Designed miniproteins, single chains, continued (3). Designs and how they scored, part 11

Each design is a single chain, and the fold is of that chain. pLDDT is the mean over its residues in the fold that is shown.

## One batch from the design tools (miniprotein)

Design m8354
Fold by ESMFold2-Fast:
Order: sequence, then structure tokens, then C-alpha cells
Structure m8354 (fold): chain A 78 residues (1-78)
Amino acid sequence: FEEVLKKKVEEAYKKAKEETLKNPEKAEKLLKEGEELIKLGQLPKELGLPETAGSIALKKLGEAIIKGVEEGLEERKK
């Protein structure tokens, strides 16, 4: 599980950063998608339920997308 999650998180980060560098107009949509994934991953905690592997994965994927977009925008700005 951890190895698969790490690979998917790295792929999401790289893809989001590369897409933002090539198509900065897509940044807003990617940020929204990342935020929505984080919200979905937080649902168990908000409902008083224990964290699941799925909820952890959703949060990490969403965070990776947001980080990728933010770094891509920063590189374009400089």
C-alpha cells in the first residue's frame, strides 16, 4: 500500500506541476480538484469515523496536486 501510494502521489505532483508549467490557465481547475480530494479525505474525521487507507490516500493526492500547481506557478513567475 505505502509503495503504491508513494508512486501515485509522486505521479500526481509531477503531472500537476508539468501541466501548470505548460498550461497555466489550467492551474485554477487543478487547485480546485486538489482541494476537493482533500475535503473527501477529511470526511471520515468530520463524521467522527476513523481514518481509512482511502481517506489518507485522497488527502495525500490532493496535497500533491496543490503543491505541484503552486511550484509550477512559482517557477513561471520567476
Scores: mean pLDDT 78

Design m8355
Fold by ESMFold2-Fast:
Structure m8355 (fold): chain A 64 residues (1-64)
Amino acid sequence: GEEILRAAEEAARAGNGTAAASGVAELKKQGGSPEQLRRAAEAVAASPGATAADRAIAERIAEE
């Protein structure tokens, strides 16, 4: 969980929104906590490289 969250945040900071969104999906698949999923989705939303599709995927996955 933690390593995947960190990788998603790093991808988001690098402007790789697609890799960051994929990281959110993998985090959920591995049973990431709601807090971890929220953090990852926020990182995607803040990424200058994220497309509208990347943001939509991250938001959908992080929804309570």
Scores: mean pLDDT 76

Design m8356
Fold by ESMFold2-Fast:
Structure m8356 (fold): chain A 86 residues (1-86)
Amino acid sequence: LEESIRRAAEVARKRALEAGADEETAKRIAELLARGLRGVLSTPLGVDDPEAARAFNEMLRLLEEAGVSPEEIGEILAAALEALRG
């Protein structure tokens, strides 16, 4: 589980950099994605976990502030989720 989350976070970091985010923003996005995924996958609330929702919302806001388009955000998330599944 932790290795899969780490892989998903690394994919998100790399894709955010490629989309134009700086290194600190990309690192923060990876941290927030990992936090959100850990919340969803390890709590009984799943996607309703409020800490996971907060992490995902902050991640999306950072991507938007970095100038990443909605289409690119969708691509980043799809790639990260594919990496999570293996």
Scores: mean pLDDT 78

Design m8357
Fold by ESMFold2-Fast:
Structure m8357 (fold): chain A 95 residues (1-95)
Amino acid sequence: GLKDRLPPHLQRQAQSLAPEQLEQARLKAEELLAKPERTPEEKEELLEALSILLPADPEEVLALAQSEPKIVALLESYLEDPLLFFKHRQEFLES
């Protein structure tokens, strides 16, 4: 799966995360994704939660965010291209 194709540093990050940290990040991401509109602070919290979850279960996180194309593009860029990630992050925060 996509998890097996992650860069080594992200694979190590996924293995180091406590189950409680993953659970809290998932609940926060689900709460914020359920909102039709988000404040700038909520957008930052959402990105933090998704960045914690993504290395542990990238396929499920991408599926969770599938209704938000800008977030999906940002998460995909985080896995593949740091430069593209910074561009998509700015576009998401400005939207």
Scores: mean pLDDT 73

Design m8358
Fold by ESMFold2-Fast:
Structure m8358 (fold): chain A 91 residues (1-91)
Amino acid sequence: HMAELQKKLAELAAKLNEALEAGDEEAARAYLDEIADALGLDEEVKEQLWEVFNGDASKEKPVQEALLKFLMKHTSKPEDLKKLEEKLKEL
């Protein structure tokens, strides 16, 4: 069901935001990888997604933009949203 996938992605996005708020980069990376797995993304895209958060953008700009927009849609905290918006502008 599409509804179940959307719910799972929202829950993972919430956990990612919680880990980022706690400064737990290891947990944040793990939740980001789970989101990528849920979306069926390969290892290259997972690495590119993490590099976007790390500020070292890679070659797949449209994929990075789509993933950032997904995270922004599921982000509840203003400071987290601002960080994602800044990452999107840096692409």
Scores: mean pLDDT 65

Design m8359
Fold by ESMFold2-Fast:
Structure m8359 (fold): chain A 85 residues (1-85)
Amino acid sequence: MTIEELVKRAEEIVKRMEEMLEEIKSLGDEDIAKQAEKLLKKAKELLEQLKKAKNVEEAKKILLELEIQLGLTGILLGVAKLIKE
């Protein structure tokens, strides 16, 4: 896998997180929305770091951290939906 392919995957993760944040905001819990915004900010910073990665091994480590931000955002969305019910 090339760094370019890893960057494209990371861009897809960031877009998914932006969509999830929009859904979280629509559910009206400001505290959960604030936490999701922090995760998205970190994900965008990680994407910029990934674009500057010196080799595929470093890029994979950054992508793993991005996947963790996505997973945490998924948990927040699940909690926001549960509270709305």
Scores: mean pLDDT 87

Design m8360
Fold by ESMFold2-Fast:
Structure m8360 (fold): chain A 96 residues (1-96)
Amino acid sequence: SHVAANHSQDQIIDMVAQVTQQAVAIIQQQAANGDAAAQQVMDWMTNGAPMTGMTQAQVDAIIAQAIAQAQQQLNLSDDQQAYINAQINAANDYVA
């Protein structure tokens, strides 16, 4: 129903926000722990510093790994993870 759809949308927006915040925190923690790749990603996000020796695919892999870890830490089901990933992909397709 329309009411059920609205509740699902609000819950998904909240979950996407939580996953995004947790993923950023994971990358920040990895950078603080001395991970050179995570430090480059954080420097790029914070200061626009060029990532030397890293491809866009490697950056995307670090972000995807952090999102996957965030989803596990938040104890999301496979269905919830699939829905969040679909929402992110739809947003990327719209911006591209």
Scores: mean pLDDT 69

Design m8361
Fold by ESMFold2-Fast:
Structure m8361 (fold): chain A 72 residues (1-72)
Amino acid sequence: MVTYSLEELRELIEELLRRGEISREEALLGLAVLELEEARRKGASEEELKKLGKELAERISKETGKDYKFNE
């Protein structure tokens, strides 16, 4: 079994969004999860992941009009 790379997962999200199979909100959430996972794989600290999660949640909240919060 082949594990998808983060780049392949981003491409899949973008393709699904272009095809109208997912909403913009779903695409933003998926991309945010991939950014957190990329930081984690690069050895980001717990505090760095918390900060990134807060920034991503604020970005999604502004784009969707809903309040989102990510925990580490």
Scores: mean pLDDT 74

Design m8362
Fold by ESMFold2-Fast:
Structure m8362 (fold): chain A 100 residues (1-100)
Amino acid sequence: SKVEKLKKQAEKLVTEIKKELSESTPDPDVILKNLKQLADVVKQLVELDQYDDAQQTLNELRDLVHQAIEKLPEYAKDFNKVLLDADVPLGINDIKKAVA
């Protein structure tokens, strides 16, 4: 199913972001690209009414953005923008309302 493909894509993106963050000289462009793709997975899960999976993936995105900012503070604005853009359409209250 499309949901299974999106969940597999999210798992791969999380793994790739964590791997890049573990490098001695992390590539900010690789991290930013993969974070944006993970945010898009969150959006697509919401469009498929998969609110629990979307919330879980959004929580993973938040954790990875915080880790990226700690490693590459000079790119904090770009990393934070990914999280803000992903969080605005979902909002924790909107997810709770949708699954209630």
Scores: mean pLDDT 81

Design m8363
Fold by ESMFold2-Fast:
Structure m8363 (fold): chain A 83 residues (1-83)
Amino acid sequence: SAELQRDLELLEELRKRAIEEYGELIEKVKKKAEEEGLSKEEIEKIIDAVLQAIAAVLEGLADWSEEEILEKAEALIEKIKAA
């Protein structure tokens, strides 16, 4: 559908902006997850959650700082480790 096509194009643009503007934050989260011994699949899930949080901030749907996003990502890493 035309609506789905537009939504997918918006999500792709937000993803590109997140990677461009927040690359250092994304790399810090990835490094922390790798250092904690998470699998590739677990790391990808955490990075996806971080990208979703950044997209929400970029769209004005949330008001989270980079520090708050990092703290939430670190909490998610600990929950995955405990599972």
Scores: mean pLDDT 81

Design m8364
Fold by ESMFold2-Fast:
Structure m8364 (fold): chain A 76 residues (1-76)
Amino acid sequence: MKLDEEIEKVVEEAQKRYGEKGGNLARALGTLAKRTKDPEEVRDAGRSAADAFPEYAEVIREATDRLVKAVEEQLA
C-alpha cells in the first residue's frame, strides 16, 4: 500500500470523525511519516501528540497505528 494514499485516507477519516483539528493532527503525523519513513519515530511523535492533546488522543492513536503500518509495509 502506498504511504501517500494511506496518509490521505487517514486524514479524511480523522476530519470526518473528529473535525478540522483531528484532520490537522493526522496530517501532521502523515507529513512526519513521509519525511522520516521510520515507524519508531512516528510512534514516538504519536505518543507525544496524544499527551499534548488528550481530548484528541483516540484519533491520534488511530492515525499513528495506521501510518506506522503503512511505513512498515513500505520497508518490507
Scores: mean pLDDT 83

Design m8365
Fold by ESMFold2-Fast:
Structure m8365 (fold): chain A 104 residues (1-104)
Amino acid sequence: MKSIDEIFKEIEKILDEIEALVRKYLPEAQPLVDRMRKLFEEIKKNINDVEKVEKLYQEFLRVGREILGLARKAKLPDDVLNELESLLTKLASYLQQIIDKLKA
């Protein structure tokens, strides 16, 4: 299993990929991407506070659902919707891996 630092790097890459799709197809969701980046920076700063990381993770998932909701309302092409959903799912999985490591 990857180290926390390796998982952080994977999350950064996925956030960059989500931002690229948002800039191209859903620019109105840019403030939500900015919120996800801020929440992730707060998770990194508070990595030793499991309760705070869990609260930030739930907020992060909520913002991800808002992006996907906007994409569906905007009727983005199915390939773009599937890519966004896949990236958000990978992002949630990596954050869950961090929480699991902190509780171990």
Scores: mean pLDDT 87

Design m8366
Fold by ESMFold2-Fast:
Structure m8366 (fold): chain A 59 residues (1-59)
Amino acid sequence: MRYPVKLSEGSTVTDAEAQKVARENGGDYAMIDKENNQVIVGVPFDKASEVADALKKKF
């Protein structure tokens, strides 16, 4: 599924960094949505929380 993860205001993150963190936590992909200050992750439903928490901790 696609899951949006909101980032801290002013967070600077690259697609490569977001994708690495997502994949390390069971996600399939990540892409930056700069207009909404968020990352869209492709992830199995049961892994959405783990990927979201990892991204929020890192960025």
Scores: mean pLDDT 75

Design m8367
Fold by ESMFold2-Fast:
Structure m8367 (fold): chain A 80 residues (1-80)
Amino acid sequence: MSELEKLKEALRELLRELEALYEELRDKNPEAAAIVRKAMELVKEKLKELEEGKVPSDEEIRALTAELQAAGQQVAQLLA
């Protein structure tokens, strides 16, 4: 229960950070902004599932983490 609440809060914080990053990149690097926007959509979908009472499996958490890490690497590569 507390771990699920921590996950929900972490995802809400991440979404807020991604929204700020998207606004920063939107005019400066549209390709990087598009990747950030896709990451925001993934986070929003996961939050919706958690609010609907779906308990994520360890595999689902791993998959989400891997997708977010891949997005971060792509953004870093475009900004280099």
Scores: mean pLDDT 81

Design m8368
Fold by ESMFold2-Fast:
Structure m8368 (fold): chain A 60 residues (1-60)
Amino acid sequence: SLEERALALLRERGRVTATSLAIELGISRSEASRVLNRLVEEGRAVKEVSAGGVTLYTLP
């Protein structure tokens, strides 16, 4: 599933953006953002927004 692929990348890289996930999975940025935010809602990822407005996703 897209969620399991996203989790695999989070484990490999420690941090991802929606843009980097979209490129790696061959999906749109909006789809990548949706998958990542769903993982956050499920407690399987953490969302962090930097001072520059860059949204990063990590494992808990």
Scores: mean pLDDT 83

Design m8369
Fold by ESMFold2-Fast:
Structure m8369 (fold): chain A 81 residues (1-81)
Amino acid sequence: MDDLVKAAQKSFAAASKQETLEDQYEAGKKAALEAGLSEAEAYAIALQPLVQRLFASTDPNLTKELAKVIDKGNADLRKAL
């Protein structure tokens, strides 16, 4: 339990330092994997902030960029499952 929470916190902290949405996903994924999560768990955790932003977004350009990164992350997740 604590390990999953700590891994999620490290993932979100790493992602918050990146400028691009793709770099946010990649940094979050790497931090979660380094914290000892499985590939499926790491990819799912890295995608959570992006999915939340997608549903909150009213900017069509931001929505399009979020959708592209989320599609990539979903492909990674499907391969890990």
Scores: mean pLDDT 79

Design m8370
Fold by ESMFold2-Fast:
Structure m8370 (fold): chain A 69 residues (1-69)
Amino acid sequence: KLQEAFDYLNKLVKEKPFDEAIEELQRLAEESGDPVLKLLAQIERDVKEAFELIKLGIDRAIERNKAAR
């Protein structure tokens, strides 16, 4: 279960859906000067960071279970 969740999150992050969306929102925010678009770009960055932290947590849990035999 945890390994499947890790693989799924890794696939989502690795395929760069958040990176491309963040870059597009950042570009639109810079072109329009719209503060809402700037806020959305920041939220997407925070969500990507949260996914990376979740992946790190799952990986550490798997490694701890292996080390514990």
Scores: mean pLDDT 67

Design m8371
Fold by ESMFold2-Fast:
Structure m8371 (fold): chain A 90 residues (1-90)
Amino acid sequence: REEAARAAERALETGSLTPEEKELIVRYVRELLLEQAEKALAAGASKEEVAARLRALRDEARTVGYPLNPELAEALVEAVEEALAEVEAA
């Protein structure tokens, strides 16, 4: 978690990610999103509702993230798409 947060801070400062930093961010965000999805499903949300929320987050990352930091936005989009695929496959 702390390593992924530091990588994100550095990306915001420099505008770039190393391959290792991107992997850390993708893994951390994917795990966080899957944990939140599991909690939402346990609380009575449908898979369809959870998938819709993940798609909205992906779209926001594309529209807001890319102008601010394209490399960080790409890592966030990748993490959301991986989490979405896992939720839809379950």
Scores: mean pLDDT 77

Design m8372
Fold by ESMFold2-Fast:
Structure m8372 (fold): chain A 85 residues (1-85)
Amino acid sequence: GACDDAIKKAVSLFSQSSANNTPGDADLAATSSGYLNDCLSSGSPELAEAVKTASSSVSKKGSGPSSAQAAELISVLSACVSSCG
């Protein structure tokens, strides 16, 4: 669906962004968590797994997400919320 497509696109963009690894802000991570919870409330198990995978990838890149990675994640989660809710 539209949510799954948006998440898949952001996961791809996020993976590319990981190569540049720009330092991020903790507030961006907190905001992303809010959007993540809203997306998970949509009830799509595929969407939930895609977001979980992206979040785990961010965690493995070090302490906190890079600014670019956080921005892309927020963007896709916002698009997902708009499509699902």
Scores: mean pLDDT 52

Design m8373
Fold by ESMFold2-Fast:
Structure m8373 (fold): chain A 87 residues (1-87)
Amino acid sequence: EEYKEKALEKAKEAGRILREAGITSLADVFERAMKEAVEKGDVEKVRLAGDSAIEGARQYLGEKAEEVVAKIRELTDEIVKNVEKMK
């Protein structure tokens, strides 16, 4: 329960970062995919959602994506750690 809640909270934070960067459609897709992956305890799907968001951010923001990419990567890693503890 606690680790699942922490993972979902970090997923919301990552979505917020994408929304603040102006990529709201990507934020919506990312939040849905990440929530589903976390609720199923699927580490591979968590990583895939993170990678997809990073790729989308780079496409939208181009060379200015790196700050957003770094934050999404960090939050995705923290989500993975929390999901792994849901054993």
Scores: mean pLDDT 83

Design m8374
Fold by ESMFold2-Fast:
Structure m8374 (fold): chain A 70 residues (1-70)
Amino acid sequence: MEELKKEFEELATKVSELITNDAPREKIEEQLKKGEKKLKEMIEKYGKDNPIVKLLEKLFEEMKKAVEKL
């Protein structure tokens, strides 16, 4: 669990860096797709009611919202 959380946080950091550095939207979307896949795997393995999964879902929604504003 903790390792998966760390990987997701690193992914979120990369998305933020790409946005801050005005990276091409395609590269940002690629990282979001990786995050979505990771989140789906965690939901399947740990369930959607797991507190960490809920936290990561919120983080992912915030990332998607930030990208939509680009």
Scores: mean pLDDT 76

Design m8375
Fold by ESMFold2-Fast:
Structure m8375 (fold): chain A 80 residues (1-80)
Amino acid sequence: SLEEEKKKLEEIKKKALEAVEAPSAKEAAEKLASAEPEASEEEKAEGIAAASALPLEEVQEHARKVAELAEKAIKELEEK
């Protein structure tokens, strides 16, 4: 189960880093939404719509924070 948790966190980190490099707020939001395994399609669509109204820089900043949190969680799992 630790390996499964690590793979999920690595996928979240990967998607968040892709969002940081995205050319638009909508594309960045779509990448972040794809990293949310428990979110419904409706929740993802609402999140993408809300984020698409934000400046790209704000969405990219949020994506960087998501990537940092995922990396921290991966390190904590590796220390066990």
Scores: mean pLDDT 78

Design m8376
Fold by ESMFold2-Fast:
Structure m8376 (fold): chain A 86 residues (1-86)
Amino acid sequence: MEEDLEALEKRVAEALGPETAQSVRDTLRKAIEAIKEGNYSEAASYTVAASLILVGDGLDQGKVEEATELAREVIRLSKRYEEEAK
């Protein structure tokens, strides 16, 4: 759980920098907390927000392909936590 977030944060930091990585980690952590509480609507909102941070910073840095792949991994990780919570 925390290990998956730490691994994702490291990959985001390597691709887009540490500020983007921290923002994505903190936002995705809120999504996971919402999943644990059964608040799937709030979890979806945070997952979308984390994905938009990645895509936005990827556009600004000219790394759209890397940012898109990381956004897909954010969505997959969030879905895995949702499935494990059920």
Scores: mean pLDDT 81

Design m8377
Fold by ESMFold2-Fast:
Structure m8377 (fold): chain A 58 residues (1-58)
Amino acid sequence: MSVEEIAKKAGVSLTTIKSIVDLLNTMRMPKEVAIEKLSELLGISREEAQVILDKYYK
């Protein structure tokens, strides 16, 4: 599943996802913790959160 498909499923814009990932990056969270938080914030699975973070979390 692409990040664009996950954004549509979660009912949020791609810009919103990028802003959340930028916040998580700023907080210097370990990737595993960032996956959990993104999953909770967007109401998506951990696997879908991992796809987003694999693309943008660096």
Scores: mean pLDDT 79

Design m8378
Fold by ESMFold2-Fast:
Structure m8378 (fold): chain A 61 residues (1-61)
Amino acid sequence: SKLEELEKKRKELVKEIHALVDGYNAAADAGDTATMDALRAQIAEKWKEYKKVLEEIEKLK
């Protein structure tokens, strides 16, 4: 169903965000500011996708 597809997408986005945060922490430990800035932007984009998925899930309930 559409709801099942969105729930799966939500879970995948959470995993992706966690991986990006882990990468950010590794870059921070290395003092790699350029990588930190790039990963911060990617995390923000994934967070926007997550919010859109939540809005679509709410519409189906």
Scores: mean pLDDT 86

Design m8379
Fold by ESMFold2-Fast:
Structure m8379 (fold): chain A 73 residues (1-73)
Amino acid sequence: MPVIDESLEDIKTAAEGGLKDAEALRDKAPEYAQSAIESFRKALESTDPDEALAYLLQGAVNLALAKREAERA
């Protein structure tokens, strides 16, 4: 199995990128962007890779919805 520490670092790197993208969408899709921001922050605060991944996935879904709403605006 790959090193678990590497998985957590990868998840946190993805969450940092997602947080930045979500903050950029706050004006066009405030509801989804705020939900994504909260989820990505929880992923960054998590010490358990499974919890971090769950929050990352929740953030990614809300970020995708925010991007879709921003495109429609």
Scores: mean pLDDT 80

Design m8380
Fold by ESMFold2-Fast:
Structure m8380 (fold): chain A 100 residues (1-100)
Amino acid sequence: MTKEAATETAGLLFLVGAETTAILAGDEETAERLREILREVRELAREGRLDAVQAVVDAMAPHAGEAGRALLAGDVEAARAHLREAAEAAEAAIEAARRA
């Protein structure tokens, strides 16, 4: 597997995981927002912007990790808050990538 193919696959799977976590937390609005982020990241990947895919994942990872931990602890409200932070970080990273 090339590093490029691994980055694209891992990034897309990470985003699907974030959307699934939002659905499990009952936050349909954030799930829809993450689904739109996934569409934009897929477009960047098709354009060969794997640097942008990596930047989005790196921006989201701390917040998505906290959301997963909160959900495992049964703290659905904290999970929703962290998922919203992950979506905001992803949107900022996509905007920065479009300027580069």
Scores: mean pLDDT 84

Design m8381
Fold by ESMFold2-Fast:
Structure m8381 (fold): chain A 90 residues (1-90)
Amino acid sequence: MLNEAAAEVMEAMAEAAAENPYLSPEQAKLAEEYFRQASEYFRQGDVEKGEEYALKGMKAIRSGPKPEEALAYIREKVLELAQRYAELEE
């Protein structure tokens, strides 16, 4: 279901934020916490709160010293998950 796919994307973003070498430890922790909350809301079907917390996570990443590199790292990890989902839908 779309909500479960969105939740898994948010979990991947949380892990990518925690492992992100372009974020300060404080920014990494804050972004991880927001993306994990977004994942939980999407699993509950609360799309509005899921989007709210996803945006908070993205703002935490953009407030770091290397926002473009931090975002590129997260996009790469999310694309790996999206590729796996495409293979499962065959």
Scores: mean pLDDT 78

Design m8382
Fold by ESMFold2-Fast:
Structure m8382 (fold): chain A 81 residues (1-81)
Amino acid sequence: SMMEEARERGREALEAAREGAELAKEGKEEGNAAKYAGGMILAIGGYEDARLTYERTGSEEAKEAAEEARKAFEEAGGKVE
């Protein structure tokens, strides 16, 4: 169903955001600008995918995934308006 797909997409998006945030933190600690940039791109992408899934489907699980993804991105140094 659409809601099952939305929940799974939200979960995958959150995983991507967390992986990206971790890569960004590692890159910052290592002084590796390319790794930091790549991690931040992955993290914001995961947040955007989860948020878009929530906006399109109304899935509460996708909304929760987006909120957690936003937190991971912001903790890595990102800003969301």
Scores: mean pLDDT 86

Design m8383
Fold by ESMFold2-Fast:
Structure m8383 (fold): chain A 85 residues (1-85)
Amino acid sequence: MKGEVLARGLTPEEAERLAAFARSLGARAVIIETSVYQVVASGLTREQAEKFAEFARTLGFETRIHEIGDHVLVLAVRPGTVIEG
């Protein structure tokens, strides 16, 4: 299975840490700077997505993992933030 990650509402430091961790798992990660920093990571396996979710939780994020056919999607948000996926 291939996985994707979307993380929103990040500080610059959180974005760098999450992107670096995703890349350490062999995933492609992009940092997007608008009004808030965001990280999008793709090409994750289910196991890599689980490791990413665990790491994001250690940084204080709420995480949700969804399996959709052959894809694993990980959402990482600040508590109380609405996310579109």
Scores: mean pLDDT 68

Design m8384
Fold by ESMFold2-Fast:
Parts: sequence; C-alpha cells; structure tokens
Structure m8384 (fold): chain A 69 residues (1-69)
Amino acid sequence: SARDRVEELRRRVERLLKEGVDPVDVLKEFTAGFGELLAAITDPEERAYALREYGRVASELDELIRKSE
C-alpha cells in the first residue's frame, strides 16, 4: 500500500541519518524514492496522503540542513 511504502521511505531516512549521512544526500535519495512511489499511485486520496507525508519528512530534513549551514 502507499502507506507501507511511505513508512519504508521514512525508516530509510531515519537509518541514513543515524549512519551519519549528510542530510542533503538523504533528502536527494528520499525525493527520488518518493518520485517513484508517487508515479505508481493512481488514487487521488492516496496521492494526497503521500504528498502530506513527503512534506513533513522534507521539512524535517530542511531544518537539519539549515542547522548544518
């Protein structure tokens, strides 16, 4: 499901950050993976859910990037 795939991407983000990967590189990988996920979703409500979760994770990564500047 879209929820399971979004959760998998979020867990991957958390793992990479714990491994010390640069937040900019984490955001790039997350964005690429999310793009593939979104292309596979045809239901508007599932797309809305996925986009909302993307925005939340991207916002958290953006805050980390700003703090590293």
Scores: mean pLDDT 81

Design m8385
Fold by ESMFold2-Fast:
Structure m8385 (fold): chain A 89 residues (1-89)
Amino acid sequence: SEKEILEKIEKIREKIPELSPENQKLAEENLLKAQVNLENKKYEEAANNLIKAADIFEEDGLLEVAKEARKVAAELYEKVGLYEKAKAA
């Protein structure tokens, strides 16, 4: 459900303080865009923002947080029938 996806995004946001200061801002911007796009039912755009956040977490070595963000993005891509993007996430 949308509520479960929002809760997962919130858990990812809780890990922002573990990033470098410059990447904290970039991760917050992408996760906020993901939430706004999700609320507006723009699922592909929300997933794209989550992939950008995942790349930022991976850059700083938070690999498990990055995996969770990619998993949430894959769920959103699948919801709109974008199975190739979901597999690539």
Scores: mean pLDDT 88

Design m8386
Fold by ESMFold2-Fast:
Structure m8386 (fold): chain A 57 residues (1-57)
Amino acid sequence: SRAEELAALLEDTSRSPSVPSLAERIAAFNALPPEERARAFDLLSPTVREALAPFFR
């Protein structure tokens, strides 16, 4: 699903800077419907969730 794809990309951002920028991934995440955003957020590791939570809508 889109939520799972974005969660995986956000997790990968800390490991692979060659992929699209973190800002673009956050924008894509924030463009998801509320239900999909909640699902994607729950799929993130606790470390990534804490780091990125202030940037999510």
Scores: mean pLDDT 70

Design m8387
Fold by ESMFold2-Fast:
Parts: sequence; C-alpha cells; structure tokens
Structure m8387 (fold): chain A 78 residues (1-78)
Amino acid sequence: NVDEIQEIMANLITQLDNTDPDDIETIDKLINEAVDKIVELLKKLHPDEMTEESEKKLKEEFKKTLMERIEAQRQRLE
C-alpha cells in the first residue's frame, strides 16, 4: 500500500538524518534496504505484473530518485 511505502521513506529519511553525511557506506546501505523493501511491497501487491526485468528497472529508478531527494533535502537551507 502507498502508506507502507511512505512509512519506508519516512524511516529512511529519519535514519539518514541521524547518519554522518560522510558515511557514504552506511547511506548506500540504508538506501538499498529501503529500495528492496519498496520493490518487495510492490511485488506482493501486483505479483502477476512484476517481472525480473521490471523489478531491476524499478530498483534502479527508486535508488536514483531516493538519492536525488536526499541530496536535495541536505542542501536546503532552513
């Protein structure tokens, strides 16, 4: 469900806010774990529509979107 995806995103943002911005390895791990959870949820919701190719593409696109969003948030002035 969309609410579950939003919860995963909120948890990722909270974890990243508590992570050292120079700890690239931890940041990459957190993003990969969030992407995997989102893809798994989508696969459970629409198993008949999820192919191996579409799963790989979704993981790549979600990782890119999450990285871009996180960098944008970190660069914003309050």
Scores: mean pLDDT 73

Design m8388
Fold by ESMFold2-Fast:
Structure m8388 (fold): chain A 90 residues (1-90)
Amino acid sequence: KPSVKEKIQEILQEMVEELQKKGLLTPELAEKLRQFNLDVLTLLEEKKPKEEIIEYVEKRSEELLAATTDPEAQEILKKTKEKIIEVIKE
């Protein structure tokens, strides 16, 4: 079975690819997503408490949403946040 980290990594990769394919990945959003993806995967690798990882994802997702005014990009980011939190809660 895939690990939680492997499932999250796949979700994060799919998000970046969808944003890029749709032309929604601005340089500002790309840099913030790079940092977000690295930090989430690091927290998972270090086996931080589920509550701490969820808090990080929720807080930093607000910053990602603020980095874009495009409703489609915001929907992709919200959907990705929900998927990540669901996997962590399993």
Scores: mean pLDDT 84

Design m8389
Fold by ESMFold2-Fast:
Structure m8389 (fold): chain A 63 residues (1-63)
Amino acid sequence: SQQLQQAMDQAIQAARDGDWVGLRRAITQVQALMKTVTDPQQKAQAQQRIQQVQQIMNQRSAE
């Protein structure tokens, strides 16, 4: 739970900073941790954060 939250925060921050190495690392960690999460609410929260990161990535890639 704490590891998932930390990884999600790192992914969002890396995306905002344009740190693609940090972003890929954080996303990989979030995806791995999501496979171990049994709480539907935590999965929904992680999915929402991943969508936020994807929006930031898509906006930067469209430059």
Scores: mean pLDDT 75

